# Designed miniproteins, single chains, continued (5), part 40

Each design is a single chain, and the fold is of that chain. pLDDT is the mean over its residues in the fold that is shown.

## One batch from the design tools (miniprotein)

Design m17450
Fold by ESMFold2-Fast:
Structure m17450 (fold): chain A 74 residues (1-74)
Amino acid sequence: REKIDEIISKLPKEAQPEVRKLIDGILASTDLDEVVKLMIKLRDIIFENLPDEEAEKLFAEISQLVADELQRRR
């Protein structure tokens, strides 16, 4: 969604396509184990591409948006 695109734009351009694919995969998945695996991979990519402080803020913001969307699916 629009808010996710804004968050992704804060990452280096090289990392944006991979992060977008991971978020799309998380939102499309109905398997909780798969969601957890994708979330771990997403966190690792964010922390590799941003300073720790910025990475924590960005990951927390993405995690909140993902949690809100997953909650609506139930």
Scores: mean pLDDT 77

Design m17451
Fold by ESMFold2-Fast:
Structure m17451 (fold): chain A 85 residues (1-85)
Amino acid sequence: MEKAEELRKKAKEYFKQGKLEEAIKLYEEALRILEEELGKDHPEVALALEELAQVYLAMGKEEEARELFARAARIVIENAIDSVL
């Protein structure tokens, strides 16, 4: 998924530059593509959610960041449990 990977790379660059709103927009677009192509419970979706949550934390939006981290954690836990059971 070339487009989603490219969007995440650009979002990481904007985040490093302090362009937090631009980074959020790119991560949200990448997440939409990843969810459509790989499904909502894919590990790549969890990683993108964690990256988006980091940007929200940098903006001081702790509640939004917490919800994103919780969603990412559920995906990771579900994948780990399925591997053991």
Scores: mean pLDDT 81

Design m17452
Fold by ESMFold2-Fast:
Structure m17452 (fold): chain A 65 residues (1-65)
Amino acid sequence: ADRYHQLGLELESQGKYDEAIEYYRKALELDPQHESAFRNLTRLLLQLGRVSEANRLGLERLLGR
């Protein structure tokens, strides 16, 4: 989980936002409680105007508890 989160951060720093989103999602697939990956993915989705996806992510996390 942390390894995918770190790769997501590196891709985001390079402006590779779609790839960063993919790796943040992979981190959450391995660990649905990964707070850092959840926060960074939510922030990035909102930054890109993908509000519906950010909203869905929050619901998926609540259901995965």
Scores: mean pLDDT 80

Design m17453
Fold by ESMFold2-Fast:
Structure m17453 (fold): chain A 74 residues (1-74)
Amino acid sequence: SELEEQRRKLVEADSYLLQGEVAYKKGDKDKAIEYFNKAIELAEEVVKTSKDPGLQEEARTLIEEAKKFIEKIK
């Protein structure tokens, strides 16, 4: 199912967001930015390809959170 594949991508994006937060807490800013960018890429693909408004909103929220972390690191 396309819907199940998009949900799986969001779970993977959430995993990268969490890994970025862990790297940030450990002081590894470069690794944190790398993980946050990976989370953004996966979530942007869901926004682009998903026809489900709920999944699009969840993906947009994740992108906003990851971008806020990147701005705090800069």
Scores: mean pLDDT 87

Design m17454
Fold by ESMFold2-Fast:
Structure m17454 (fold): chain A 64 residues (1-64)
Amino acid sequence: GKSKKELILELIGKKLRLIGLEYDLEKMKKEGTGTEEEIKKLEEEIEKLKKEIKKIEEEIKKLG
């Protein structure tokens, strides 16, 4: 399995990506840019990433 350090680095990377995607989604909604399909795909990617973050946090917690 991955080391605790590797999991922490992966977690940080995914959290930074989440911030970027949430910023892009907010910008698209404010500027009235993007189709309903593009917004939906971005929302689905954000939800997927949130689930991946939660899984890594649970793995880190198990390692102590």
Scores: mean pLDDT 85

Design m17455
Fold by ESMFold2-Fast:
Structure m17455 (fold): chain A 65 residues (1-65)
Amino acid sequence: DEIKKLEDEAAKYGEQGDMEGAAEALIELAKKVGNEEALELARKAKETKDEELLSEAAGLIRRSI
């Protein structure tokens, strides 16, 4: 439930162009699933506001769930 909520929030923020909000949701997801690679990608995406990095982080998180 909480993981799905954060995933939905990340997608919602991404759709709205809120890269910081999307990245923060993915950072929390990466922490919860314990994926350090996804955490690093999400942090970099937040700093650079790069949608491709956000997508890569989300993909790694999905594979970890």
Scores: mean pLDDT 78

Design m17456
Fold by ESMFold2-Fast:
Structure m17456 (fold): chain A 76 residues (1-76)
Amino acid sequence: MIDELIKEADEAEKKGDYERAITLYVKAGNLAYQNKDYEKAAEVYERLARIAEKMGDPELAEFYRRQAEILREKAK
């Protein structure tokens, strides 16, 4: 399920639908977090940061990158 959300988000990004891409990535990250797969959640949040930069929101991108770092620490 998570991989399907990521694939759909990637396709939305390629079409320039950044709002949809972020929504799908957030769903994927939340599912990974609920499964206590913090490493996978961190990877998804890194994808969210990239999309936020594409949307011209560098502050949101930095927020997502910092969240990914925190999640990686929790994964240990």
Scores: mean pLDDT 83

Design m17457
Fold by ESMFold2-Fast:
Structure m17457 (fold): chain A 98 residues (1-98)
Amino acid sequence: LEEKKKELEKKLKEAKENGNDKLAIADNLFELGKVYFEQGKYEEAIPLFEEALKIYEEVLGKKHPKVAEVLENLGKVYEKQGDYVKADALYRLAELIK
């Protein structure tokens, strides 16, 4: 996990600095968010998922499966933090897309 995390952080920094395709930035943010979630670093995972969600909505539209996937993962983070109200809201938004 640590090696994958460092590689993704490096790729994300390079993508942001070089003005690369927004979708590539969102993909790296989403993967990095999942790594932080697997490590139990929920507070760090949230902003990564939120930034990825924003980019996916802009590039692919709010009804795209990728948007639903990010919402589901963000819901899991809030559920792990004990915020069941936010988790339920996010899961319901993801279900409406699918």
Scores: mean pLDDT 82

Design m17459
Fold by ESMFold2-Fast:
Structure m17459 (fold): chain A 65 residues (1-65)
Amino acid sequence: KQSLLDEIKELEKQIEKNKDKLSKSDLYGATSLLEQAKKLIKEGKYDEAKDVIKQAKKLIEEGLK
């Protein structure tokens, strides 16, 4: 079963793999959102963490177009 932390880790790997294709703004924005999601998970705020992860995914996907 995929945990939210595993999902964040996969997105962090995607950022690292594509860091040359993402703008500096998108890179910092996506990284910041994933760090925020980790903090929310640690606080037990899983629904808020899911929303932040979704925002990070969208930022990465749009940045790679």
Scores: mean pLDDT 80

Design m17460
Fold by ESMFold2-Fast:
Structure m17460 (fold): chain A 73 residues (1-73)
Amino acid sequence: EAEKYEKEGKYEEAAKLYIEKGKKYEEEGKYREAADAYEKAAEAYRKAGAPMEEVLEAEVNAGIALLKDRILG
């Protein structure tokens, strides 16, 4: 899925899949995995040349997921 799009140089598609993966992990209460997915999305957005807003939003979501993991773990 997302890793395959990265191998093909489809970084924007990879980033979108990482965001969806992060959201799914959050709804499952897997906040550490969600944070990892959001961090990968931010990196993929950077490689895609996406606007800074998309990169920062993914980074913020990763940070929030890490806080939830620490508070609830």
Scores: mean pLDDT 82

Design m17461
Fold by ESMFold2-Fast:
Structure m17461 (fold): chain A 65 residues (1-65)
Amino acid sequence: SAEELYEQGERLFAQGKYDEAIELYREALALDPDYGRAVRGLIRTLIAAGKYDEALQLMQEWASR
């Protein structure tokens, strides 16, 4: 489920495995595009990974929904 993918992403984020966490948050959003917790987790992790352009793009897309 989207929730299980999100929870696994949170565990990987806690371990500093940002690229793997990003993949799981994106998979969660592929299953449930309205899953706000996964969007917040993804934005936070993109910032932590230094992927600022991707974080800004995602924030812009969600602000326009």
Scores: mean pLDDT 87

Design m17462
Fold by ESMFold2-Fast:
Structure m17462 (fold): chain A 67 residues (1-67)
Amino acid sequence: MELEEKYKKIAKEYVLKKYPEAKDIEVEVLYIDETVAYLLVKFTLNGKEITIGIEIVDGKIVKVGEL
């Protein structure tokens, strides 16, 4: 619950820091436990829909891939 919201916030902040004009940011949690989270992030940038996968381990982003 709070851990899920924390990771969603990290994902949204990552997107906005890298793409300040990103809109309609949606974060889907594919998997979460006390150590690891796998997130799917969808957002719109200049009218294009972009989807990325984010892997978090021990509260740190360790991998980001465009889908």
Scores: mean pLDDT 81

Design m17463
Fold by ESMFold2-Fast:
Structure m17463 (fold): chain A 68 residues (1-68)
Amino acid sequence: MTMEDWKEVNKKAKEKGLTGAEGLRELAKELKKNGKDKLAELLEDQAEALELMERGIERAIERNKERR
């Protein structure tokens, strides 16, 4: 993974309006098609981490509703 590869990924993400875990997964698929498998794997790992964090926030909100 190089800084130039990351700049290209960020530029494409902004052009497509991709954000969050869904954005990272879509970028990973595109990078895999372009032969950047290691960078794609890194983005898939980051997307998984973000998805787990989002699920944690949703669970916290549900617990707060149950205490009302």
Scores: mean pLDDT 70

Design m17464
Fold by ESMFold2-Fast:
Structure m17464 (fold): chain A 60 residues (1-60)
Amino acid sequence: GEPKYKALKDFTVEMPKPVTIKKGEVFTVKELAEKLGVSEVAARVVIADLEKAGLVEKVS
């Protein structure tokens, strides 16, 4: 299935528009792309940055 990501902390993605994600929220690349109003490619870049920051983890 499509990979899912879990928020480890509350955070806000400021760009391109502010989207607040709560600790324990699970989302896909597609769902984040829809929330941010961006392409799935752009959402994958955002997720990679969030993973590096320790804000999200990929779930099985």
Scores: mean pLDDT 80

Design m17465
Fold by ESMFold2-Fast:
Structure m17465 (fold): chain A 65 residues (1-65)
Amino acid sequence: SRAEELLEAVREVVKLLKEAQAAVDAGNFDEAKRLIEEAKELAKKYEMPQGVIDALEDEAKKILA
């Protein structure tokens, strides 16, 4: 179902953000930026609600700070 596909996409976005945090912790800022961009592209592809996109952008700023 659409809801099931969206839920899996949201789980993948969360996984990518966790991997981006791990990349920053390892000093791999270029890798972290690529993972964040991949998460943003998934959110766009699945047309995620604006609240989810805003939360993703907020988390990305915290990871890269």
Scores: mean pLDDT 82

Design m17466
Fold by ESMFold2-Fast:
Structure m17466 (fold): chain A 100 residues (1-100)
Amino acid sequence: MELDEKIQEIVNSGLPAEEIAEKMVELAKEAAELKPPELKIVEIVARALAVQAVTGDVEEARRVAREEIRRLEEERKRSNLKPEEVELFDKLLEELKATL
């Protein structure tokens, strides 16, 4: 798919990790209509992948993902999310944690 080519171009761009993450989030938004919980998970994954692309360090990428997950869990506790969004968020977070 054209999407795979765009991902490779972004990853191999030589840009700072922050810019790689931002471009990956934009690409995901173009590819799918994301609900707010899904978008937050994509932002975490994009940042972790950007760190891995720049540093070549999987453990550093996992550390960044864990820090972002912790931050997001704290934000979720403060957010007035709809019950449906909370259920989706909890499911996506559990799936993400299982991959780390």
Scores: mean pLDDT 75

Design m17467
Fold by ESMFold2-Fast:
Structure m17467 (fold): chain A 66 residues (1-66)
Amino acid sequence: MTEEQGLADGARLRELMATLPPEEALRRAAELARTGPEERVQAAREAARALREIGDELDRELEEKA
């Protein structure tokens, strides 16, 4: 059921991204990684990379407008 677990975790992260700011979604993703099996850790790492890229874009925009 690891594939379905990954899909459920991914859907949960997407839902958090839609309703919560990126920094809080990243924090929730880290919590999921702590309690889950290796596939959760893998999914959380991939989500963290995506969120980091979004954060880098935001930081870049703030730096340009600061």
Scores: mean pLDDT 64

Design m17468
Fold by ESMFold2-Fast:
Formats: C-alpha cells, structure tokens, sequence
Structure m17468 (fold): chain A 88 residues (1-88)
C-alpha cells in the first residue's frame, strides 16, 4: 500500500490529477480503518507532490475527492474549518 502511494505521489507531482484523486481516497480509507499513521504518511506524500508541481488539475482532483467523500465542495470544508477555529 505505501509503495503504491509513493508511485501515485510521483505521478501527481507530474500533473496526474487521477493519481492525486486516488491518493486522497487512500488516505481517507486508511483513516477510516483506524490506521492514522498510514493516513498521515499518505497525506504528507500528497502535500510534497502538490508543493513540488502545483498543477490546477491536480488541485481540482484533490478538491473533487474531498467533496465526494464529505458530500461538500472544498470551499464549504474550508468555511467549516474557519468556523471551528473562530469557535475556539
């Protein structure tokens, strides 16, 4: 699993939006399975790929994966995070 995540991260760094989408899905699946260490490592690999080569299609694929899982657009997720921070 982790080796495949590394391959997906390299493809995402090259601008492959579907690889980025799959990587987000794998991080979510790991977190839901209770494997928080694997989810964190996959998230780190994705973030490094986005920082190295920030293609708009890759960012759109990440937003799509998050929106499909949480049933909300990326903007709504960001607004919820901001509201939670304000409630502290």
Amino acid sequence: MLEEARRLAERAAEGDGEAAYELVRRAIEAAEAGDLELAEEIGRLLQEALDRNPHPEVHAAVARALGEHFGAPAAEIEERAAALAAAM
Scores: mean pLDDT 70

Design m17469
Fold by ESMFold2-Fast:
Structure m17469 (fold): chain A 82 residues (1-82)
Amino acid sequence: ELEARLAEVRELVAAGDRSRLAALITASALTVIGEELIPMDEEERERALIAARVVVEALDLLGEDTKLREWARAVIERLEEE
């Protein structure tokens, strides 16, 4: 699933579809926030990782250095070190 999500991000960036990218980044960030607010099982942790990876990839490809990107990177590092 991760590779499919990242492929979708790259396709949207290549197409210049900023509205779809903004919607995807927002939905992914909300997914991470939702999963982080409660104790996570394995499946929820995997969804949070995928969503955080999508946020980082999209913002990196857009050249956006935002607090959202920094937060998403911190989430990835925390979840991967568990």
Scores: mean pLDDT 72

Design m17470
Fold by ESMFold2-Fast:
Structure m17470 (fold): chain A 87 residues (1-87)
Amino acid sequence: SLEDIQKHNKKILSDPSLSFATKQAGIISPINYLNKDYDGVLKNYDEALALDPNYAEAYRLKGLVYEEMGDYDKAKEYFEKAKELDP
């Protein structure tokens, strides 16, 4: 949801342990989500995960995007990955 994106962006921007590059890659454009540009949103998470592969929240949010796309198998895979990193 848009609220989940806003919560995600707030956590990213306020986390002092994340590099500037990771923060920039991790920020989700609400416009891309509202226009159902799922590929653009997923690319932002992939860039964040390339910089920080242990970033559990990015996996959880990828799961939510795939769920919105109707790809429940991929959604489940990413939710499980997020739980492994941050149960």
Scores: mean pLDDT 73

Design m17471
Fold by ESMFold2-Fast:
Order: structure tokens, then sequence, then C-alpha cells
Structure m17471 (fold): chain A 84 residues (1-84)
């Protein structure tokens, strides 16, 4: 679970950076689409971490990462819709 949680966290940080970079480039749709892809992968890893979580702390971290990923996907999709 710990390795999956860390990998999901790193992918979400990368997705957030791509969203920030897209904002500097008039909501660049390609950067936003890449951010969505990374956030979707992070969500998958967080869900796998949830399945193999052995502690309450790991369960809560996995749930938090899933929710964070969903939030980033929705934010990026909204920005794409506004840019089109």
Amino acid sequence: AEKLLKEAEELLERAEELIKESEKNNNDIDLLRKAIELAKRAKELAMEALKVAETKEQILRAIGLVLRAIGLILDAERKIKEAE
C-alpha cells in the first residue's frame, strides 16, 4: 500500500503542475488533457492501495488521494470546456 500511495501522490503533484502550466498558457488543452491522464492513473493507484491497505491511516490516505484525483479531473475538464 505505501508504495502505491507514494506513487499516486507523485502523479497528483505532477498533474497539479501541468494544470498550473496550462493556466500560464491560456488554459492549454493538451496540458490539461495530460493532467487528466495523470490524475486518472493516480486514482487507479489509490484505489489499488485501498484494496491492500492494512491500517486505518492507509485507508484514509487512499480515500483522500481518490477524492483529490477526482477534484483535479473535474477542474481540468471544466477548464477544457471553458477554453473550447
Scores: mean pLDDT 83

Design m17472
Fold by ESMFold2-Fast:
Structure m17472 (fold): chain A 57 residues (1-57)
Amino acid sequence: MEEKLREELRKKSLDELKEEASRLHRESAGPHEDAPVETLKKLNLIGEVIQELLEKE
């Protein structure tokens, strides 16, 4: 499941990944609420994919 999400994120451009992460971060800015685990995992995966793409170029 997580591997498939990573592959889908790798197909996006760096700009698209940064915009996606920014939007998710803004939506999850609520204080002391049970953040969806899936949203947090997606944010982590986006960060990892961005790091991998930056290392390639």
Scores: mean pLDDT 70

Design m17473
Fold by ESMFold2-Fast:
Structure m17473 (fold): chain A 106 residues (1-106)
Amino acid sequence: MERLIELVRELLRLARESTESLAEYIVVEDGRLRLVGADERIPPELLDRAVLLLYSLDPALAERSRELIAELEELLARVPVEEAEALLRALQEAVTRALRELGAEV
């Protein structure tokens, strides 16, 4: 039982670290969200990998995480010039919600 809890904590930590790394490549420039180092940036596949690891423990939790990741990708695709800061805040809130849904500390 205790080892299972430790494994879950490690997986949550990995998911959190991956999400934070991805967020570091998102900046606000000229009133728009922009991805730094588009060609060499850390792709969302790292988040997908963390979700796949969680899938081996709880498929329902992994499915929920995928929905939140998809929402993050959709937000990244929409960049209103006047609302760049609000969109970035919404993205950060979505990330925080995803981590909270995974039971991570935020």
Scores: mean pLDDT 46

Design m17474
Fold by ESMFold2-Fast:
Structure m17474 (fold): chain A 61 residues (1-61)
Amino acid sequence: SNAEKARKLMEEADELVKRGEFDEAIEKYRQALDAAGDDPQLVSRAIGHLLRAIGDKLEAE
């Protein structure tokens, strides 16, 4: 399902964040947001994770 795809992409993005691969993580979170488009809870979670990853990247630079 799209919801399962979104969850998997978010898990992959979370692992990329742990590795400091912020650009790749941001791309995965964007894909997760697209996959979660009709689920308000997943959309909210994906947006939150995306914004946090962008913030972490800016602080690391």
Scores: mean pLDDT 83

Design m17475
Fold by ESMFold2-Fast:
Structure m17475 (fold): chain A 88 residues (1-88)
Amino acid sequence: ALEKLKEEFEKKVKEAKERVEKLKKEKGLSEEVAKKILEKREELIKEILDEFVTYSSAGIDLGDEIFEKLKKKEEELKEEEEKLIKED
């Protein structure tokens, strides 16, 4: 379970880095804004992992619920990303 979750998070980080590189090329995104976007992604990953560990330690199997929570947080991050890009 934890290994599969780590693989999904690594995939999401890679996708975010590719998205930021594309935005830098197409929109002239600043290095400061690019760094903030990536830092927010890394914080999200840490928060979700910490929550998963907490519930697993309490004997609660979150199963697919953790991935649904990740998807919801991904949507929130996309809105934050669009705000940062617009204000750059």
Scores: mean pLDDT 71

Design m17476
Fold by ESMFold2-Fast:
Structure m17476 (fold): chain A 59 residues (1-59)
Amino acid sequence: SALEEARKTAEKALAAIKAETDPELQAMILSLLRRELLELGLSEEEVNKLVAEVQAAIA
């Protein structure tokens, strides 16, 4: 399902962000994640929620 693919995409992005030390590249990964989630057909609200979950997991 699109939601299962979205979760896998978010997990991949989180792993990449945790491995990255450059804040500019971390921000780019978050932007790419948002775009990929929208391309999977998720609503703006669903995308915002998943991106927020990734950001919370970094903190």
Scores: mean pLDDT 84

Design m17477
Fold by ESMFold2-Fast:
Structure m17477 (fold): chain A 77 residues (1-77)
Amino acid sequence: SEEDLERLRELMRAAGVPEEVIEEALELARRAYELYEEAKATKDPEEAKRLIEEALELAAKAQELLRPYEEQIIAAM
């Protein structure tokens, strides 16, 4: 949800993640979530699989952006 994304934003700020990195990571997370919801709504199993695979790829890109700050983020949780 948007509220969950804002809580993640606050955690990343507390961890010292730069604002530009926070914004890019949250945008990737938002897009991944939207694709996942589209996958759940579609009646085409093959389309659902492609949407889920794309969502996972975007989530992985967000993880890589946050990798340098991973320990600080975990500590802030």
Scores: mean pLDDT 84

Design m17478
Fold by ESMFold2-Fast:
Structure m17478 (fold): chain A 106 residues (1-106)
Amino acid sequence: SLKDKVRDALIEAVRELAKELGFSDEEIQELIDRINAAYDEAESVVDAYLRMLGVAARFIVEHLRRRGASREEIWEAVQRLVDAADEVMKEFFPDYKISPNRAAPP
């Protein structure tokens, strides 16, 4: 159940970030449901991780845009998600390199 452990750790990290970003309990549950749906379609641990991360990023960007968040606020939220996900990957895959999305602002 390495795949299950990676899923649970990523869901926990995403839940904490979404709460800090001011998402409601209902929005957080919708996000978790979408992450679990992406996980169920995955064949490998890496595929599951990438699918879950992609779903989380899209959900966060969409909801922040609907709230009228600035481009800078959206970029910072995505970088916080990437940082949290990178820590999960480092825990389960010690040889994991820093995410290519962790760069200077565009």
Scores: mean pLDDT 80

Design m17479
Fold by ESMFold2-Fast:
Structure m17479 (fold): chain A 60 residues (1-60)
Amino acid sequence: MDREIARALALMYVALGKILAEKGFTEEAIEWYQKALDLAREAGDEETARFIEKELEKLK
């Protein structure tokens, strides 16, 4: 997978998770953040992965 496309998809999943968390759907938000984290890690994007990990910690 192209790293730029993988990063864009991961950030889209983060955006969806943030919207869900704001609406009170915390469990669903965590699932989308986890999917985004897996995608960032597969792409080797350590910066995006670290960002997503911090966002997950805020929800737990």
Scores: mean pLDDT 80

Design m17480
Fold by ESMFold2-Fast:
Structure m17480 (fold): chain A 80 residues (1-80)
Amino acid sequence: MAEEVAELRKRLEELESKLSEKAKKLFEELKEQIDAGEFPSVDEVIKRADEAGLSEEEKVLLVEAYLLYAQIVQLERLAA
């Protein structure tokens, strides 16, 4: 578990560095929802990205970062 979480967090840091300012702002909102125990669907994440005016490339990066963060949080909850 610890090794898996460490690798996922490293990948997340790399993905976050590639996000635009708009995508980072939306990702912070998504992190707050995940931390609160809310897990919006991928379709809802895509819809919010479209509403925020993100490009297709930015949407792909945001969805990847979202799924990775959700996986990290779930794994940490299982380990705790």
Scores: mean pLDDT 81

Design m17481
Fold by ESMFold2-Fast:
Structure m17481 (fold): chain A 60 residues (1-60)
Amino acid sequence: MTPEEKEEAEKKLKEVNEFLELLDKIVESFENGEELAVELVKIAVEKGIEAAKEKAEELL
């Protein structure tokens, strides 16, 4: 594995973990938190995790 591939994989894993923590906060903070979490996952798949994290932060 190249150093570049390893760094990319580590960054992506950290990004996913941070996103999962934000989803937990959304579920706990809002009455419709589960529905919002599903929307955020859809955004992460379609537009990337960064866009989904930004939207999650706007909601909090």
Scores: mean pLDDT 79

Design m17482
Fold by ESMFold2-Fast:
Structure m17482 (fold): chain A 91 residues (1-91)
Amino acid sequence: AAAAEAALARVGVRAPSPREAMAAILRAEAEALLAAHPDDAEVRLAALKGLLYVAVRLEDWEEVERLLAAAPAEWHPELEEALAEVRALLA
């Protein structure tokens, strides 16, 4: 198994829901990218798109609003496009 599978299994043992455990790992990685590269607009935009994906997947609409509100206005078209794509996929 890949190292990621082992990490997911270990988190799953601590968390009752494997789905929520996977979401937590993806969110932690996206937040780490934001913290490590605060001045890199491309990395920040990619991490925000990932966080939006996780928030929509968990139906956490408060987090979706928070992420959009925190983003610069210039990023809103790309973030809204990503949000629309995720909604279409998750139906």
Scores: mean pLDDT 69

Design m17483
Fold by ESMFold2-Fast:
Structure m17483 (fold): chain A 95 residues (1-95)
Amino acid sequence: ADALLDEAVAELNRAEKLLQEGIKTGDPEKFKEAIEEAQRARDLARQVLEAYKALPPSRENAIRYAVAGVLIAAADYLISQAERLLKKYEEEKKK
């Protein structure tokens, strides 16, 4: 479970770097890659959430559960931002 949590953080960090590169270069493919990496981070965080939900209640398990929930929210936010930027770049390309 901890290894999946670490992997979710790593994928989310990669998604953020791809988002920033897309902004710097104006490359819409970077926004698509950021969405894919953030989706992987969300899926890993959901697996962690489900694993800890199945365990007996403890402070440690509650903290891990909360961290997984925060990672899901962060991934959803990043996906939303990348999709909004991708749409804006595609609309400007048509004009």
Scores: mean pLDDT 80

Design m17484
Fold by ESMFold2-Fast:
Structure m17484 (fold): chain A 69 residues (1-69)
Amino acid sequence: SFLERLLEAARATGDPRVVEAAEEYVRALQAGDWEAARQARDRMLSNPRMAAAVDQLEQEQAQQVNQQR
């Protein structure tokens, strides 16, 4: 799933703070806590490796939706 790939990307950075932020982001999304999700996402994106991974994953999701028409 998208969320599983997101957590794998966070772990691949080797930064435990990025992993913590990604876990908080996933938890917030599952709880519908959009403010907490935004804050956790901002923390994740402060790491350039994670920012690149998130951008790629979000583009893949958007492309998949668009191709279904």
Scores: mean pLDDT 80

Design m17485
Fold by ESMFold2-Fast:
Structure m17485 (fold): chain A 100 residues (1-100)
Amino acid sequence: VVEGNKALAAGDYEKAVKLYEEALKKNPENFLAWYALGKALFKQGKYEKAVEAYKKAIELTPESYRGVLAELYKNLAEALEKLGKLEEAEEYRKKAEEYA
Protein backbone atom coordinates (compact mmCIF):
# COMPACT_ATOMS: atom_id res chain seq x y z
CA VAL A 1 0.00 0.00 0.00
CA VAL A 2 3.05 2.36 0.14
CA GLU A 3 2.56 3.63 -3.46
CA GLY A 4 -1.17 4.11 -2.81
CA ASN A 5 -0.48 6.11 0.36
CA LYS A 6 1.97 8.32 -1.57
CA ALA A 7 -0.67 9.00 -4.25
CA LEU A 8 -3.29 9.76 -1.56
CA ALA A 9 -0.92 12.22 0.18
CA ALA A 10 -0.26 13.93 -3.18
CA GLY A 11 -4.04 14.37 -3.74
CA ASP A 12 -4.09 11.94 -6.69
CA TYR A 13 -7.19 10.10 -5.47
CA GLU A 14 -7.82 8.29 -8.77
CA LYS A 15 -4.29 6.82 -8.75
CA ALA A 16 -4.58 6.01 -5.01
CA VAL A 17 -7.82 4.05 -5.62
CA LYS A 18 -6.21 2.03 -8.45
CA LEU A 19 -3.12 1.23 -6.36
CA TYR A 20 -5.21 0.14 -3.33
CA GLU A 21 -7.43 -2.02 -5.58
CA GLU A 22 -4.26 -3.68 -6.97
CA ALA A 23 -2.96 -4.30 -3.42
CA LEU A 24 -6.35 -5.84 -2.46
CA LYS A 25 -6.25 -8.21 -5.48
CA LYS A 26 -3.00 -9.62 -4.00
CA ASN A 27 -4.19 -9.55 -0.37
CA PRO A 28 -7.99 -9.13 -0.01
CA GLU A 29 -7.74 -9.46 3.81
CA ASN A 30 -5.54 -6.36 4.19
CA PHE A 31 -7.87 -4.24 6.37
CA LEU A 32 -5.48 -1.24 6.23
CA ALA A 33 -5.72 -1.27 2.42
CA TRP A 34 -9.56 -1.37 2.66
CA TYR A 35 -9.43 1.57 5.10
CA ALA A 36 -7.10 3.55 2.80
CA LEU A 37 -9.33 2.73 -0.22
CA GLY A 38 -12.34 4.06 1.72
CA LYS A 39 -10.50 7.32 2.50
CA ALA A 40 -9.51 7.79 -1.16
CA LEU A 41 -13.09 7.09 -2.34
CA PHE A 42 -14.43 9.57 0.26
CA LYS A 43 -12.03 12.24 -1.07
CA GLN A 44 -13.42 11.60 -4.58
CA GLY A 45 -17.00 12.12 -3.26
CA LYS A 46 -17.82 8.43 -3.89
CA TYR A 47 -19.52 8.07 -0.52
CA GLU A 48 -21.47 4.85 -1.17
CA LYS A 49 -18.27 3.05 -2.29
CA ALA A 50 -16.40 4.56 0.68
CA VAL A 51 -19.06 3.09 3.04
CA GLU A 52 -18.58 -0.36 1.43
CA ALA A 53 -14.78 -0.17 1.81
CA TYR A 54 -15.01 0.99 5.46
CA LYS A 55 -17.48 -1.80 6.33
CA LYS A 56 -15.11 -4.36 4.74
CA ALA A 57 -12.18 -2.91 6.73
CA ILE A 58 -14.22 -3.15 9.99
CA GLU A 59 -15.17 -6.79 9.18
CA LEU A 60 -11.49 -7.73 8.72
CA THR A 61 -9.93 -5.63 11.54
CA PRO A 62 -9.08 -7.66 14.68
CA GLU A 63 -10.99 -6.58 17.82
CA SER A 64 -7.66 -5.80 19.57
CA TYR A 65 -7.01 -2.97 17.07
CA ARG A 66 -9.29 -0.65 19.03
CA GLY A 67 -7.74 2.60 17.72
CA VAL A 68 -8.12 1.48 14.08
CA LEU A 69 -11.74 0.42 14.75
CA ALA A 70 -12.50 3.80 16.39
CA GLU A 71 -11.20 5.65 13.29
CA LEU A 72 -13.04 3.27 10.93
CA TYR A 73 -16.38 3.77 12.70
CA LYS A 74 -15.81 7.55 12.74
CA ASN A 75 -15.02 7.65 8.99
CA LEU A 76 -17.97 5.34 8.21
CA ALA A 77 -20.30 7.71 10.13
CA GLU A 78 -18.94 10.72 8.17
CA ALA A 79 -19.56 8.95 4.83
CA LEU A 80 -23.10 8.00 5.92
CA GLU A 81 -23.79 11.64 6.91
CA LYS A 82 -22.76 12.70 3.37
CA LEU A 83 -25.38 10.25 2.05
CA GLY A 84 -28.09 11.69 4.36
CA LYS A 85 -28.25 8.46 6.43
CA LEU A 86 -28.14 10.40 9.70
CA GLU A 87 -29.66 7.74 12.02
CA GLU A 88 -27.23 5.05 10.81
CA ALA A 89 -24.33 7.56 11.08
CA GLU A 90 -25.24 8.30 14.74
CA GLU A 91 -25.11 4.57 15.63
CA TYR A 92 -21.59 4.28 14.17
CA ARG A 93 -20.44 7.47 15.96
CA LYS A 94 -21.46 5.80 19.24
CA LYS A 95 -19.42 2.71 18.26
CA ALA A 96 -16.40 4.94 17.51
CA GLU A 97 -16.59 6.37 21.06
CA GLU A 98 -16.79 2.83 22.53
CA TYR A 99 -13.45 1.95 20.85
CA ALA A 100 -11.70 5.28 21.61
Scores: mean pLDDT 84

